# Ledger of designs, part 103: designed miniproteins, single chains, continued (5)

Each design is a single chain, and the fold is of that chain. pLDDT is the mean over its residues in the fold that is shown.

## One batch from the design tools (miniprotein)

Design m19574
Fold by ESMFold2-Fast:
Structure m19574 (fold): chain A 90 residues (1-90)
Amino acid sequence: MTAELLVVGNKVYVRVTTDDPEAAKKALEKFIESKGYKFEIKVRGNTVAAVVESDDAEKAKEDIEKFLKSQGFEVKEVKLEPLDDIFDYF
Protein backbone atom coordinates (compact mmCIF):
# COMPACT_ATOMS: atom_id res chain seq x y z
CA MET A 1 0.00 0.00 0.00
CA THR A 2 1.54 3.27 -1.14
CA ALA A 3 0.66 6.96 -1.09
CA GLU A 4 2.06 9.87 -3.12
CA LEU A 5 1.56 13.57 -2.26
CA LEU A 6 2.29 16.72 -4.27
CA VAL A 7 1.74 20.41 -3.42
CA VAL A 8 0.68 22.68 -6.30
CA GLY A 9 -0.06 26.23 -5.16
CA ASN A 10 -2.70 26.08 -2.39
CA LYS A 11 -3.67 22.47 -3.24
CA VAL A 12 -2.38 19.08 -2.07
CA TYR A 13 -2.83 16.21 -4.52
CA VAL A 14 -2.91 12.74 -2.95
CA ARG A 15 -2.81 9.38 -4.73
CA VAL A 16 -3.26 6.18 -2.70
CA THR A 17 -2.85 2.66 -4.13
CA THR A 18 -4.45 -0.02 -1.94
CA ASP A 19 -6.24 -3.39 -1.90
CA ASP A 20 -9.21 -1.71 -0.15
CA PRO A 21 -9.85 1.65 -1.89
CA GLU A 22 -13.28 2.22 -0.26
CA ALA A 23 -11.82 1.87 3.27
CA ALA A 24 -8.92 4.18 2.33
CA LYS A 25 -11.36 6.75 0.87
CA LYS A 26 -13.53 6.66 4.02
CA ALA A 27 -10.51 7.05 6.32
CA LEU A 28 -9.12 9.96 4.26
CA GLU A 29 -12.53 11.71 4.09
CA LYS A 30 -12.97 11.39 7.85
CA PHE A 31 -9.47 12.75 8.54
CA ILE A 32 -9.63 15.67 6.07
CA GLU A 33 -13.14 16.66 7.29
CA SER A 34 -11.84 16.60 10.89
CA LYS A 35 -9.18 19.17 9.87
CA GLY A 36 -11.73 21.44 8.15
CA TYR A 37 -10.07 21.41 4.73
CA LYS A 38 -11.96 21.82 1.45
CA PHE A 39 -11.48 18.64 -0.58
CA GLU A 40 -12.63 16.31 -3.37
CA ILE A 41 -12.00 12.53 -3.40
CA LYS A 42 -12.49 10.01 -6.24
CA VAL A 43 -11.91 6.25 -6.54
CA ARG A 44 -10.86 4.40 -9.72
CA GLY A 45 -9.98 0.71 -9.38
CA ASN A 46 -7.42 0.31 -6.59
CA THR A 47 -6.56 4.05 -6.63
CA VAL A 48 -7.96 6.78 -4.38
CA ALA A 49 -7.24 10.32 -5.63
CA ALA A 50 -7.83 13.40 -3.50
CA VAL A 51 -7.29 17.13 -3.87
CA VAL A 52 -7.20 19.20 -0.67
CA GLU A 53 -7.28 23.02 -0.63
CA SER A 54 -5.64 24.93 2.23
CA ASP A 55 -4.14 28.38 2.84
CA ASP A 56 -1.16 26.42 4.24
CA ALA A 57 -0.79 23.60 1.71
CA GLU A 58 2.58 22.42 3.11
CA LYS A 59 1.04 22.01 6.58
CA ALA A 60 -1.95 20.17 5.07
CA LYS A 61 0.48 17.86 3.21
CA GLU A 62 2.38 17.15 6.46
CA ASP A 63 -0.88 16.37 8.33
CA ILE A 64 -2.09 14.02 5.56
CA GLU A 65 1.33 12.32 5.23
CA LYS A 66 1.50 11.72 9.00
CA PHE A 67 -2.04 10.30 8.96
CA LEU A 68 -1.31 7.96 6.02
CA LYS A 69 1.90 6.71 7.67
CA SER A 70 -0.11 5.99 10.85
CA GLN A 71 -2.50 3.86 8.72
CA GLY A 72 0.41 1.77 7.37
CA PHE A 73 0.90 3.46 3.99
CA GLU A 74 4.37 3.98 2.52
CA VAL A 75 4.42 7.70 1.66
CA LYS A 76 6.57 8.81 -1.29
CA GLU A 77 7.50 12.38 -2.17
CA VAL A 78 6.90 13.01 -5.89
CA LYS A 79 7.27 15.66 -8.55
CA LEU A 80 4.28 16.75 -10.66
CA GLU A 81 5.15 14.37 -13.53
CA PRO A 82 4.46 11.15 -11.48
CA LEU A 83 0.98 12.57 -10.66
CA ASP A 84 0.04 14.00 -14.10
CA ASP A 85 -2.76 11.40 -14.39
CA ILE A 86 -4.36 12.61 -11.14
CA PHE A 87 -5.84 15.58 -13.02
CA ASP A 88 -7.99 13.09 -15.00
CA TYR A 89 -9.86 12.38 -11.72
CA PHE A 90 -11.04 16.00 -11.31
Scores: mean pLDDT 76

Design m19575
Fold by ESMFold2-Fast:
Structure m19575 (fold): chain A 91 residues (1-91)
Amino acid sequence: TAETLRRIAELFRAAADAARAGDFAAAYAHLNEALELVGQLPEEIREQLGAKFQEALLEANKNVAAGKQSVEEATEALFRRLAEEAERLLA
């Protein structure tokens, strides 16, 4: 589980880096790989990550709708937050 969580965090961080570079094809490839690994986690951990991912996505949508962030900025910030949430479960 710890190894899988580290890999998930690494993939979300890579997705954020790709999004910052404007390479959304690479960003979504990393995102898809991370989500596939999330599906392999124990149920309790998968449910915790799912809830945090939903919170992060709702916040990103609110920030874009309120004009506080561009879609590109919100996408990078979202992927950074997803990496942080995965890392939190390692502690």
Scores: mean pLDDT 82

Design m19576
Fold by ESMFold2-Fast:
Order: structure tokens, then sequence, then C-alpha cells
Structure m19576 (fold): chain A 92 residues (1-92)
């Protein structure tokens, strides 16, 4: 997806910044963290699609659909924030 591609590009940019100022051990740790974050984002996208299917099938209410979609958006935002914090911990 476009979101997943944009997220990968953002990670690559952060990784390049880290590579200029960090040890190989710190770089490896960040790469592992980023890989786990990408897997989580893929799970969130899968959950969004499942949620959309349930809503379109009339199996959940508009209120439930909206609440769950907002939760998933929040989790994505938190994931992006965690990656930024991990970068800062390495560079500080």
Amino acid sequence: SKLLEEFKEEIEKKLKEIEENATEEQIEKFKKFAEEALKRLEELERERERLRELYEAGKISVTEYTAEMLRLIGEEFDLRLEIEKEKEKILK
C-alpha cells in the first residue's frame, strides 16, 4: 500500500541519519525495531480491511466501525512516534 511504502521511506531516511552517527550495534538494534514496526503496520492494515468487510456486510454498527477505525489510526500514530523515540535514544 501507499501508506506502507511511505512508512518504509521514512524508516530508510531515519536509518541513514543513524548510520552517520551511531555504532553498528545501535544500527542493528534500530533495524530490528523497524522490521517489527513494519510487521505491526501490516497487521493494522489487515485489521482495517477485515473491519471494512464486517461493516459492508452489515455485521457491525457504524458506531463500532468508527470507534475501531479511530483506534487503528491512533495505534499507527503511536507506532510512528515509537520509531522516532528509538532514533532519538540512539542519537542522544
Scores: mean pLDDT 83

Design m19577
Fold by ESMFold2-Fast:
Structure m19577 (fold): chain A 72 residues (1-72)
Amino acid sequence: EEEIDKLVEEILKLSPSERAAKFTALVLRGIGAYLDGNVEEAKRDFEAALRIAKAEGDEKTASHLEKVLKEL
């Protein structure tokens, strides 16, 4: 969690376009990890993405990611 906290803080300091790109990269990496059977890496990436969505007030994306995390 401490590692995720620091990663999220660093991403939130970026420009809006850079934050969007990093959020997309986290989601895609999480999907790739899940398909590769690496559930723990997928969880970490989706948890980081969830925290970014919540910080940005994107409740719809946050709710979707929470459902994904419950299934992992």
Scores: mean pLDDT 82

Design m19578
Fold by ESMFold2-Fast:
Structure m19578 (fold): chain A 64 residues (1-64)
Amino acid sequence: GDEEAVERIAELILEAARELGVEVEREKAYQAARKMVDALGAETSLEAMEEPTVLRAAVRDLSE
């Protein structure tokens, strides 16, 4: 469901941030995940965030 997708996407963002050595607030990661799911739907959002380039772009935007 949407909540499961939001949790998964937020976890992907936080994991990628750790790998890149940047700090991303958990709350901001969850807000970004909800925004994506709300705009694109759960399935499309999950597929997009499985792409390393898309995931890195999201981390970069949230680390500022």
Scores: mean pLDDT 82

Design m19579
Fold by ESMFold2-Fast:
Structure m19579 (fold): chain A 59 residues (1-59)
Amino acid sequence: MKALKFTIDSDKITFSEKVEDEIPESEDRLELKGPDGNIIYLINLSKEEKKVAVYVVEK
């Protein structure tokens, strides 16, 4: 599966990497559907800091 990984740290979104393999599974992983039908996964990287990994699945 191809996906683009972004990291949200407070108010900043940064591109992290292109993921060719499977998106990591986590107990805190949320699945969202984007307006264009793309699947988006949100993974909390830290409960104390507002850091979230965002995976946007390529079609």
Scores: mean pLDDT 69

Design m19580
Fold by ESMFold2-Fast:
Structure m19580 (fold): chain A 74 residues (1-74)
Amino acid sequence: MDEEELEKEVELAMLQIERAVLKLEIRKHGATPELLERLIATLRELLAKAREIGAPEEFIAAIEEEIARAEAQL
């Protein structure tokens, strides 16, 4: 595994952590427009990285569904 592959894996992991943190904040404080917009932005970055690394279609579909649910709450 080269440094470029490791950097992409680290970026994906960081985005997944940010997603989890935002979902916890929404659960604790409610689905405010600010938190929903931050979640959507993080999910879109995660989707782009997932597609770049060739992640399973099930993972990509789950993120797309989560984006749609968050957008429906705005």
Scores: mean pLDDT 82

Design m19581
Fold by ESMFold2-Fast:
Structure m19581 (fold): chain A 68 residues (1-68)
Amino acid sequence: MLTVEELKNLLKRMAEVARQEGDDETAEKLREMIEKVKSKEDFLKYLSSLTDEERARIARYRQRALAE
């Protein structure tokens, strides 16, 4: 399980991947989460607010970010 610091670093990489794909809206939301995330619970709350399609896109960005 990721620490809050590791999660913030992952979110930063995911935001960069999203921007590279031209998904500036998702990149901006991920950067907002970096500043707001104080716990794992905050991130899970964000994920639960997303549609299945949005979660699938974020999962893809996460996988690419982890591969770096």
Scores: mean pLDDT 76

Design m19582
Fold by ESMFold2-Fast:
Structure m19582 (fold): chain A 74 residues (1-74)
Amino acid sequence: MKAKPELEVLETRTDGKDVYLKLKVSENSQSTIDTIESMIKVLKNKGYRIKELEVSGADEETLKRIKEIVEKYN
C-alpha cells in the first residue's frame, strides 16, 4: 500500500478453512471497523472461518464491535 494505513495486517495464517489474523489499528474509527467487517465477510464468502483474531491498538469499544462482527459471520 502506498498510503499510510489506518489498519495494518501483522500476520495472516491459514490452516485448512481456519484463519488466524493479527491486526494493528492506528485509528479507532467507523471506517476501520467497516474495513475489518468487509475483510471478514470476504473470507466467509470464500469458505474460511475466523478461528482467532488478535487486535492491537484498538480501544475496548472498538474491540467489542469487532468481536460482535466475528461472531455474526462465523
Scores: mean pLDDT 77

Design m19583
Fold by ESMFold2-Fast:
Structure m19583 (fold): chain A 59 residues (1-59)
Amino acid sequence: TLAELERELADLPPLAREAELTAVELGADATYAKIAERLGVSPATVRRALREAEAHLAA
């Protein structure tokens, strides 16, 4: 669930947590550009943040 994902991401930096949650919220329409617009950062920053979140979840 979204609440379980939020708990799992609690130890991540705020940007990585918000990027992952925004991607889940957007679902099939989630692109780096759309997530970047929602967070006020560059798409490259979103890519890095999501990579950090996925590495944490995979550990």
Scores: mean pLDDT 77

Design m19584
Fold by ESMFold2-Fast:
Structure m19584 (fold): chain A 67 residues (1-67)
Amino acid sequence: SIDDIIDQAVQNFADKYNIPASQLPTIKAQIKNTIDSWSTGFKMDKSPGLVNLAVTMTQIDYEALRK
């Protein structure tokens, strides 16, 4: 399911950046908000590709804030 793909992506994100477990709900919310934004009005299917795009954008934002 899409939720399983998101949960796996969040865990991979946390492992990559050593994010504390307390921050995982925030990261998951950001990814879900991105997916919802991309599906709204654009008729984009909720697919692994869309999840990967949302994760990539979240990573870019995270790395920008880390600088």
Scores: mean pLDDT 74

Design m19585
Fold by ESMFold2-Fast:
Structure m19585 (fold): chain A 67 residues (1-67)
Amino acid sequence: SEQEAVDEISELFDMSKSRAREAINTVKDLKKKGKSREEIIEEMSKKFNLSLENASIIVDIVEQYTE
C-alpha cells in the first residue's frame, strides 16, 4: 500500500511522512509522464537532495507498493 511505502521511506531516510508522500507522488507523476528509470532517479536526487543510490532505493520502494 502507499502507506507502507510512506512509512518505509520516512524511517529509512529520516524524512517526514509528508515529504515521503511527496517523493512517492513525484515518482508516480514522472512515470505517468513516460520518464525512464534513470531520468526518474536523477530528478528525485535533485529534488530531494538524495544520492543517486538513495533515490534509486526510493524508486524501488514505490514500484514495490504501487502500480
Scores: mean pLDDT 84

Design m19586
Fold by ESMFold2-Fast:
Structure m19586 (fold): chain A 79 residues (1-79)
Amino acid sequence: GIEKARELLQRAREALKQGKASEAIRLAFEAAELALKSGDIGLVKEAMELIKKAMDVDPSLILEGIGVILRIIGDMLDQ
């Protein structure tokens, strides 16, 4: 539910603060998927912004982060 999505976003933010950009992307993606199922587009947007920040922290993850964002957008449009 929404509470689990918020928990995952908070964990993703903490991971990013610790320099764990890859973990932050994974947690933010999980949060975005739960937010989509719950219809909370605001949380989906927050998750995508966090993925973007993680790509800024670790540019080697740019292709991975873009792929994850495109998957989220695709899932949103398929509804």
Scores: mean pLDDT 85

Design m19587
Fold by ESMFold2-Fast:
Structure m19587 (fold): chain A 89 residues (1-89)
Amino acid sequence: MDLDSPEFRREVLETLATMEAAIDKRIEKEKGPLSDEEKIERIVRFAKLLYKDGFSKEEVIEAARLYAERLGLSPETIEKILQEVEKEL
């Protein structure tokens, strides 16, 4: 497995974003609905961790977008999240 290939890096990011969204949905099922603010905080934290682990800004922003989309957030909310992610990186 070539972890430095763009294709594999993309697959890893898509998988991680999918897993994080699944965890959030599980939390909602067990403890009740997450607020939009809680979802935003979790996505920004996820993005910061990816960037710290050596993913590029572009890769991190795309992963954050995928995570937000999988949580069913509105396009307007997703745009706000991506602006916050860029600001924090």
Scores: mean pLDDT 80

Design m19588
Fold by ESMFold2-Fast:
Structure m19588 (fold): chain A 85 residues (1-85)
Amino acid sequence: SKYLEMAKKTLEELKRLVEELEEALRNNSPISEIFELSGRIQDLVGEGLRYIGQLPLDEAQKLLKELDEILKRYNEILLQIDEKE
């Protein structure tokens, strides 16, 4: 399926961007670069969900579990950059 291929590629790109975000935080990169990476991650989550939504239930469930794991890691990273007002 074209949508299955696109969904898998999107999830792999998401994993890479989350890893890049974590590395940017370790290297004390400018906050503007961190926000740019976060925005790109959010956009790809939307695209991934769109592709997954076109798949049979069994395939969709497997990819949604993988996406959930990626998002859990992303949220853990976000807690490190969220400043309290």
Scores: mean pLDDT 84

Design m19589
Fold by ESMFold2-Fast:
Structure m19589 (fold): chain A 85 residues (1-85)
Amino acid sequence: MSDYQIWSQISNTSIDNIVDQIRRTGDQSYGSQSMQVLTQGFQVGQDALDQGQTVSDAIDRAFSVVQQNGSPDTVSIFRQSVDST
């Protein structure tokens, strides 16, 4: 499995988890904020892969962005998405 395929799976799983959370809570504003933070993390991770770094490096860089800018719940969603992949 390529690093790009693993990264795509993590990104898609994170998006699905946010969508599920919005459906359960009805809090579209919180979901929008979480999606913005995750999108920033995904971009940083994608940039790492494009520079020839590993998926592990992409995860570490994305995690740093999500941890700095996201709520504990958003960090948990990203971590669960990594763990499920």
Scores: mean pLDDT 78

Design m19590
Fold by ESMFold2-Fast:
Structure m19590 (fold): chain A 84 residues (1-84)
Amino acid sequence: MTVTVSVGLYKDGRVTVTYLGPVSGEAAREAEREAQRVAKEMLKQGKSPEDAAKEAAKAAAETILRLESDRVSEAVGTGIVGLI
């Protein structure tokens, strides 16, 4: 089963994570935590918001694949910069 993960990065460095496909609440919370952590680290390192959002999306997708490998065969992450 394929899960699509979309990560939006706000101007204050917060992330929002949206899923298309079934994701458990536990996997969703861990993916959100990892996305937020990666976004903050990328911004702290002086990366662009676009790069930070992309890396956060990748981290969230990898977290879902790791935690739900029995149900999810593919996870695709897309990072976008929020306008707010």
Scores: mean pLDDT 77

Design m19591
Fold by ESMFold2-Fast:
Structure m19591 (fold): chain A 118 residues (1-118)
Amino acid sequence: LDSIINQIRKLKIPKTKDSDQQITNIIEAIKNNPDLLNSIKIFSEKFLKLSPEEQTTLLTELRNRGEYRAVQYELLAGFALLKENEVLNLFKLYFSEKGDILSLGMVRKIVKVAKKVN
């Protein structure tokens, strides 16, 4: 996961005040980074092999480090692009419940747009 967070932080995503354009910019940046997508795929496969208690522990550690908020849109876009629906839903549920999702509307739009790019 630390490798994924570091790769997301290195992305040169153009900033815009238009939310629809921002979503497009995020999805294109993730889609055009095969190394990042491969890292997210490997993480997703490993995460789903964890017990529910181990999954919750990992998500709690990520939350406590304060790193999820900075990378949430890019990470969720990656899960959606890879059709990692189970991991996507577990992350959305956990971080929504903890109040760590910056915008539920943005998350819903990102997931919808990313799923169409298959």
Scores: mean pLDDT 80

Design m19592
Fold by ESMFold2-Fast:
Structure m19592 (fold): chain A 93 residues (1-93)
Amino acid sequence: MTAEVYKLLEERLREEGEELERRYEETGKEEEMTKEAAELLEKFIEEEESIPEEIKKRYLADLYLEKGKYEEALELYEEVDPERAEKLKKKLA
């Protein structure tokens, strides 16, 4: 994977995270902030062709966990992070 693509992804996610944190400080609505963050990340991952598939799968798995889609998250983790997948299996069983 190119270090430059990974760095751009990290910078963009950090900027979006900081903006959402600022909005949380204004509204105090943690649940709405989490939902908006998940929607922004999902859109970014789906639309950005330059992101390597393994990175996309990891972020999508994290988003599916936050949405309660445990089976979809587990399937993705098995491909990119088998250790985390095993921990999730134990938690779901």
Scores: mean pLDDT 65

Design m19593
Fold by ESMFold2-Fast:
Structure m19593 (fold): chain A 67 residues (1-67)
Amino acid sequence: KEPSKSELELVREMEEKIERTNAPEELIREAEEVIREFKENFKDMTVEQRVGAVLRLIGLLLDLEKY
């Protein structure tokens, strides 16, 4: 039902990175959309879907780190 503490920390780190980043608007928009989809759909996700979403968030965080 509720995201784990680690998942909430990952989302928070991404939101902080988005706020401070000089990344292209397209990358920021993609990251924001993935965060939104995760927050909105988390309760309806299977374990496999949730793991996939977390891996996608980690990939986007690494992309944002380049800026």
Scores: mean pLDDT 79

Design m19594
Fold by ESMFold2-Fast:
Structure m19594 (fold): chain A 94 residues (1-94)
Amino acid sequence: MLSKEEIEFLRELLDILKTEGVEAVRKYLSQSLFGKRLLKEIDEVKEKYGLSDEQAFLLVIAQRLGNAPAMVYALKGELDKARKLIEEKLDELE
C-alpha cells in the first residue's frame, strides 16, 4: 500500500535519526510540504499521548507501516525495539 517513494522517504528519516538524532529529523521534515504534514501528525500524537519527540516519531512511522508491535514499543518508550521492527519492515518492503 505504501509507494516506493514513501518507503524511500521513511528510510531516509530513519537514517537521519540514527546519525543525527530526532531534532535533525524534525528540521529535515520542516523543509517540505509533505514533511511539514508528517511533522504536524508527530506533534499531535506527542501531545495526545504525552510522548517524547523520538517516541512520537517512531509511533507515526510504525502506524504508516501498519506495524502494531512497533507502535506498542514506541508507546512504552522501548525505542531500540521499535526502531528495529520498523527497520525490518522497511527491508521487507524493498
Scores: mean pLDDT 84

Design m19595
Fold by ESMFold2-Fast:
Structure m19595 (fold): chain A 71 residues (1-71)
Amino acid sequence: MVFEVKVPVEAAGEVARVVYRHGGRLLSAKLDGDFVVLTLEVPPEHADEVLAELQRIAEKAGGEVRLLDVP
């Protein structure tokens, strides 16, 4: 599963920590003004748990999360 997360720069570390904790990895990071766009790969067996945590971080920080994986 691949996620795209857009969060303020200060929240990027929390996003990465959640993904790494669940066996995922960072594929790319791009600075976009005051935001960072992170592309993250997550094992499918942990995708639902990671998505829930990323959505909470995005809600708190004023960001967004998208699933990029094609069925």
Scores: mean pLDDT 81

Design m19596
Fold by ESMFold2-Fast:
Structure m19596 (fold): chain A 74 residues (1-74)
Amino acid sequence: ERAAIRAKAVEAARAGDVATVEEYLRQLGYDPQAILEVARALGDAVLEKAPASLRAEVQAKLAEELARVEALLA
């Protein structure tokens, strides 16, 4: 059941539906692992929209921010 809610939160994040993401994260009690999965999905969505010329720079910055989030949730 919680795994299904987590999967729906990730799906909403990939669609850019922030309100739905917030609702599912609240239902999961802001579980650190769920937050990390959502952050990765949002990063993937941003990278998909990035121009090819900036893709490497966007990818590097997203990796740095994800590492910071992982450190804060440890």
Scores: mean pLDDT 76

Design m19597
Fold by ESMFold2-Fast:
Structure m19597 (fold): chain A 105 residues (1-105)
Amino acid sequence: MEERRKILEELEELIEKIRNGENILENTEKLLYLVREAIAKGLLDGDELAELAERLYEINTVESRALAGHLAREALRLGASPEAAERARRIIEEVTRYLTELEEK
């Protein structure tokens, strides 16, 4: 659907801005809002969310990694495939370790 394509293009734009260090907090909040809207409309499935979570985790910011953990949990809730679910669980474990280490300070 055209709406789905537009949302995916906007997600890619936001990911690129976050990767480049542009307004990280604002762009991660916009990305979360857009993902939630897409989920509510049935435009994103668990496999796509698991892939998005992995990409966000790789950006190596507090904001993108926290969001990656949230999206990985949503991927599991939406019934990601076994392979995508394994990736999502790995991201949740890595994000939990990362955030715990930050809070111990």
Scores: mean pLDDT 84

Design m19598
Fold by ESMFold2-Fast:
Structure m19598 (fold): chain A 65 residues (1-65)
Amino acid sequence: MRTVLDLEVTVRDTDGRVLLSEPATVTDADEARKALADARARAEALHPDATVGEVVADTTDQREL
């Protein structure tokens, strides 16, 4: 049995403005770290004039398979 986590990943600038918010489904810590890194990279590419202040992952659902 493995745990599957549905996450909402939010990237904010230093003023707290949301730059990117996207869902991610992960099964382990490495996938979670990759999802956060990928979201940050996308936000930086879409908003090159903004400075990323924080990247947060909130668990929206947890399933066991």
Scores: mean pLDDT 82

Design m19599
Fold by ESMFold2-Fast:
Structure m19599 (fold): chain A 112 residues (1-112)
Amino acid sequence: MEARRRMEEAIERVTARFLALARTEAERRGVERGREIVRLVFEERFEEAERLAREIEEHEGEEARFWAAATATAAMKAAEAAYEGKLEEAEEIIERSIAEFRELRARREAEA
């Protein structure tokens, strides 16, 4: 696989894993927004990525912002490892990110 294809695959795998955990429209929107930011960054469309990040911060609710940040962070790390050909490390990043997100989500729900 070419580095770009491995990177795109990692982004989509992270997105699918977060979408599987999403229960509301706001949560799903957050995941999709996070995915969009990461794709824009890898296409070197930095001004558009920054604009989208500002729109999320200014116009989305707390839940969508939380899910967007978590998805974008996980996808960036996994895609970077995949780009370097470190496929095992990319898989470890995805599993660790999902486990950490589940724990963080549970803590946030307990505070409500």
Scores: mean pLDDT 85

Design m19600
Fold by ESMFold2-Fast:
Structure m19600 (fold): chain A 99 residues (1-99)
Amino acid sequence: MLIETLTEEEKEILTIVMAKFAAELFKTPEAIKLYEELKKKETEEDKKIYEKAKEILEEIGSVDEGMLIVIITHLIKGKEELAREEARKLKEQIEEAKK
């Protein structure tokens, strides 16, 4: 699984970016609290990953935690094109499952 390929440092980036998405998109008290605690560790690179992931997610037009994890993980590895391709495939699978 993609998460298993991440270093401890890369897993921290994934956690920070995921917490920011949860806080800003879902606005649950738990997500907001988690992001406030992690915000102190947020780097400029983490912010860039968040903005790229948000752009890809908005293009897809859906929010799914599994899709976010895949997109963010590939972006952390510097594989933006692969992140976009995997997101497109996941969208197609979700649309097929609704038929």
Scores: mean pLDDT 75

Design m19601
Fold by ESMFold2-Fast:
Structure m19601 (fold): chain A 74 residues (1-74)
Amino acid sequence: STVDELRKYARELLETARGYVEQSRRQPLTPAQAQQANMIVIELGRLSGFLTPEERKELDELMPVLVEVYKQQS
């Protein structure tokens, strides 16, 4: 169903966001990666209702970090 597809997409975006946060701890993101991270923040904000409560807690922790990383690379 469309709902199941959106849930899968949201989970994949959350996994990608986690990857960018982990990468940023080791080395600065490229401008292209920082822009992608910003797009992920926007998309996950729209799709947060399709995440589990545990995934939403993780998103709430990751979003400020991703926004800060984007601002540092702009």
Scores: mean pLDDT 82

Design m19602
Fold by ESMFold2-Fast:
Structure m19602 (fold): chain A 74 residues (1-74)
Amino acid sequence: SDAQAQQLYKQGQEAAKQGRLEEAARLYEEAASLSTDPELQRQIQRNLAKTLAALGRDDEAAVIESGLAWRDAA
């Protein structure tokens, strides 16, 4: 549910704030899978892409960023 997605997203933000980037990425991925709200999905995906880039997972980050750029252009 979106309520569960929001909770996981908040947990991911806290993990990222504490420098637990691998945990943050996992929590963001789980939150994205549960969210049906387009705006919440965009927020989760933006933070996931930033976290993946910080981890050096640039190919994965680029895929997400490409999807966001297309949506934001519409």
Scores: mean pLDDT 81

Design m19603
Fold by ESMFold2-Fast:
Structure m19603 (fold): chain A 78 residues (1-78)
Amino acid sequence: SMVEEYRRRARRNALEAARHAEQGDFKTARDNALEAAYFAELAGNEEARRYALLAAQHAEQGDGKTARRYALLAARAA
């Protein structure tokens, strides 16, 4: 189903956000986290969307450790 595809894309993008945040690539981490939030919204998953948006916010601020933590929470919730 489309909802299952959106969940899969949300999870994948959240995991990519976590990897890039760990590596200090905050621009890519932010972009992947925003994609994760977009697909989580399409899947109707407010918890995954909320964590992905927090990951994007912290990546934008250069806080890689917190961005990674929220991205992993987004992936778990997706």
Scores: mean pLDDT 93

Design m19604
Fold by ESMFold2-Fast:
Structure m19604 (fold): chain A 81 residues (1-81)
Amino acid sequence: SREEELLARLEEIGRRIKEIEDEEVKKQVMDLAKKALQYLLRAQRYEAQGDLEKAEEYFEKAEEYIRKAEELIREAERQKE
């Protein structure tokens, strides 16, 4: 499901955060992951209420923040020599 996919990506982000040496980047990734989780929880709540349009909106917001976190991680890993 969409929720399972996004949760799996957040778990992977949490794993990769531990390998980030730059404390500022680490904090930014953690902040993005936190926002993504908050939106994912809102999406889940709306889905449970049958509000599929709002659920989709919040799933899209969660995915946007997940993508931003993943991008920062890739940049940090690419600079690791």
Scores: mean pLDDT 85

Design m19605
Fold by ESMFold2-Fast:
Structure m19605 (fold): chain A 88 residues (1-88)
Amino acid sequence: SLEEIRALLEEAEELFRKGEYEEAARLLQEAVRLHPDLSDETREHLINEAERAIESGDKEKIKEVVKLLLALLRSSLGEEVPHDLIKE
């Protein structure tokens, strides 16, 4: 449901603020799986991009994919990402 997706996004945003980027990315993979308006191809692509970043062990790459997924998923709900999460 959209409510489940929002809950996952809120938890991922809090993990991001704590610097827990890998855990945030994992929650966002779940949000992508649950999203009703994404095609199966788009879901697989986004999940695989997050997985690739996690597997790299590069904290900056993981952080960037989390930012991308938060922006995409919030926008798909007609909502904005908090500015503190996307501003350097």
Scores: mean pLDDT 82

Design m19606
Fold by ESMFold2-Fast:
Structure m19606 (fold): chain A 90 residues (1-90)
Amino acid sequence: SFRELLERLVAVGDEIIELSNKGEPIPQSLLDEAMAIMQEIRRLEKDPSDRHALEMNIKAIKENPNDQIVITAQMVANILLARRKLAELG
């Protein structure tokens, strides 16, 4: 469901941020999972502004796949979006 995708994005994003804060490398498998979840949320998202934000965050990570600062910043943005959407769903 859309809710389950949002909850999973928060969980995976929090894990990526925790690894980054510890100075540990982000596993490619974890990043691939986050990217797949973001793409599916973008596909299901009906709000044009939120779809555009997700598209820009996906693009930033794709263009900077080895930049953990960029990846972490985009994950923070995605978690904030996902948490807002979860609150709106109730």
Scores: mean pLDDT 87

Design m19607
Fold by ESMFold2-Fast:
Structure m19607 (fold): chain A 90 residues (1-90)
Amino acid sequence: MEEQEEANKWVAEQLLKVGDIVDIEFEILKAMKKVLELSSPEDQKRIREEAFKLAEELSKMTEDERKKYLENVKKQADEIAKTLEELRKS
């Protein structure tokens, strides 16, 4: 839980600086890479397996399905950014 909170804070901090969909995707990829580097070898294996499974699912998706997936990811990123804005006002 704590490591996820730190990752979310880091992602939110980056999103406050940019805000575009392409930038959001890039910051998410950077966060995933950092999580992989900090993870144990066993956790890295599980994360890679999940990433491959997701890539296979995305490759089988229609263009409309991929757009919906990316919109959902953006909504999650927006929620993280909103949380950080509330913390900054505090």
Scores: mean pLDDT 60

Design m19608
Fold by ESMFold2-Fast:
Structure m19608 (fold): chain A 100 residues (1-100)
Amino acid sequence: MAEEAKKLVEDAVSMSTMEGLEFWFKILSAALKGDEELLKLYSEWMEKLPDEETREKLRELIEQALGVVFAFQGERDVERRRELARKRLKEIEEEYEKKK
């Protein structure tokens, strides 16, 4: 189970499978729906992943998804989108840590 979760995250990062693309779409959908849905996805997947390297890859996917959401909300500056995405991800991480 943990190895299957790891493969799905790795496939999404490498853009190597349709299952990886579907997982990326799930992350993007959660980011679009808001912090509660994104926190739910983050909590579920951080518990499933076997190692810190794969957890960092999931954080990268979430940062990318948030960047896309901010772009469609009208943020034209790439660097500002990255800062906003990192700030939002950090807020999600802090809420997850409070629930441990």
Scores: mean pLDDT 83

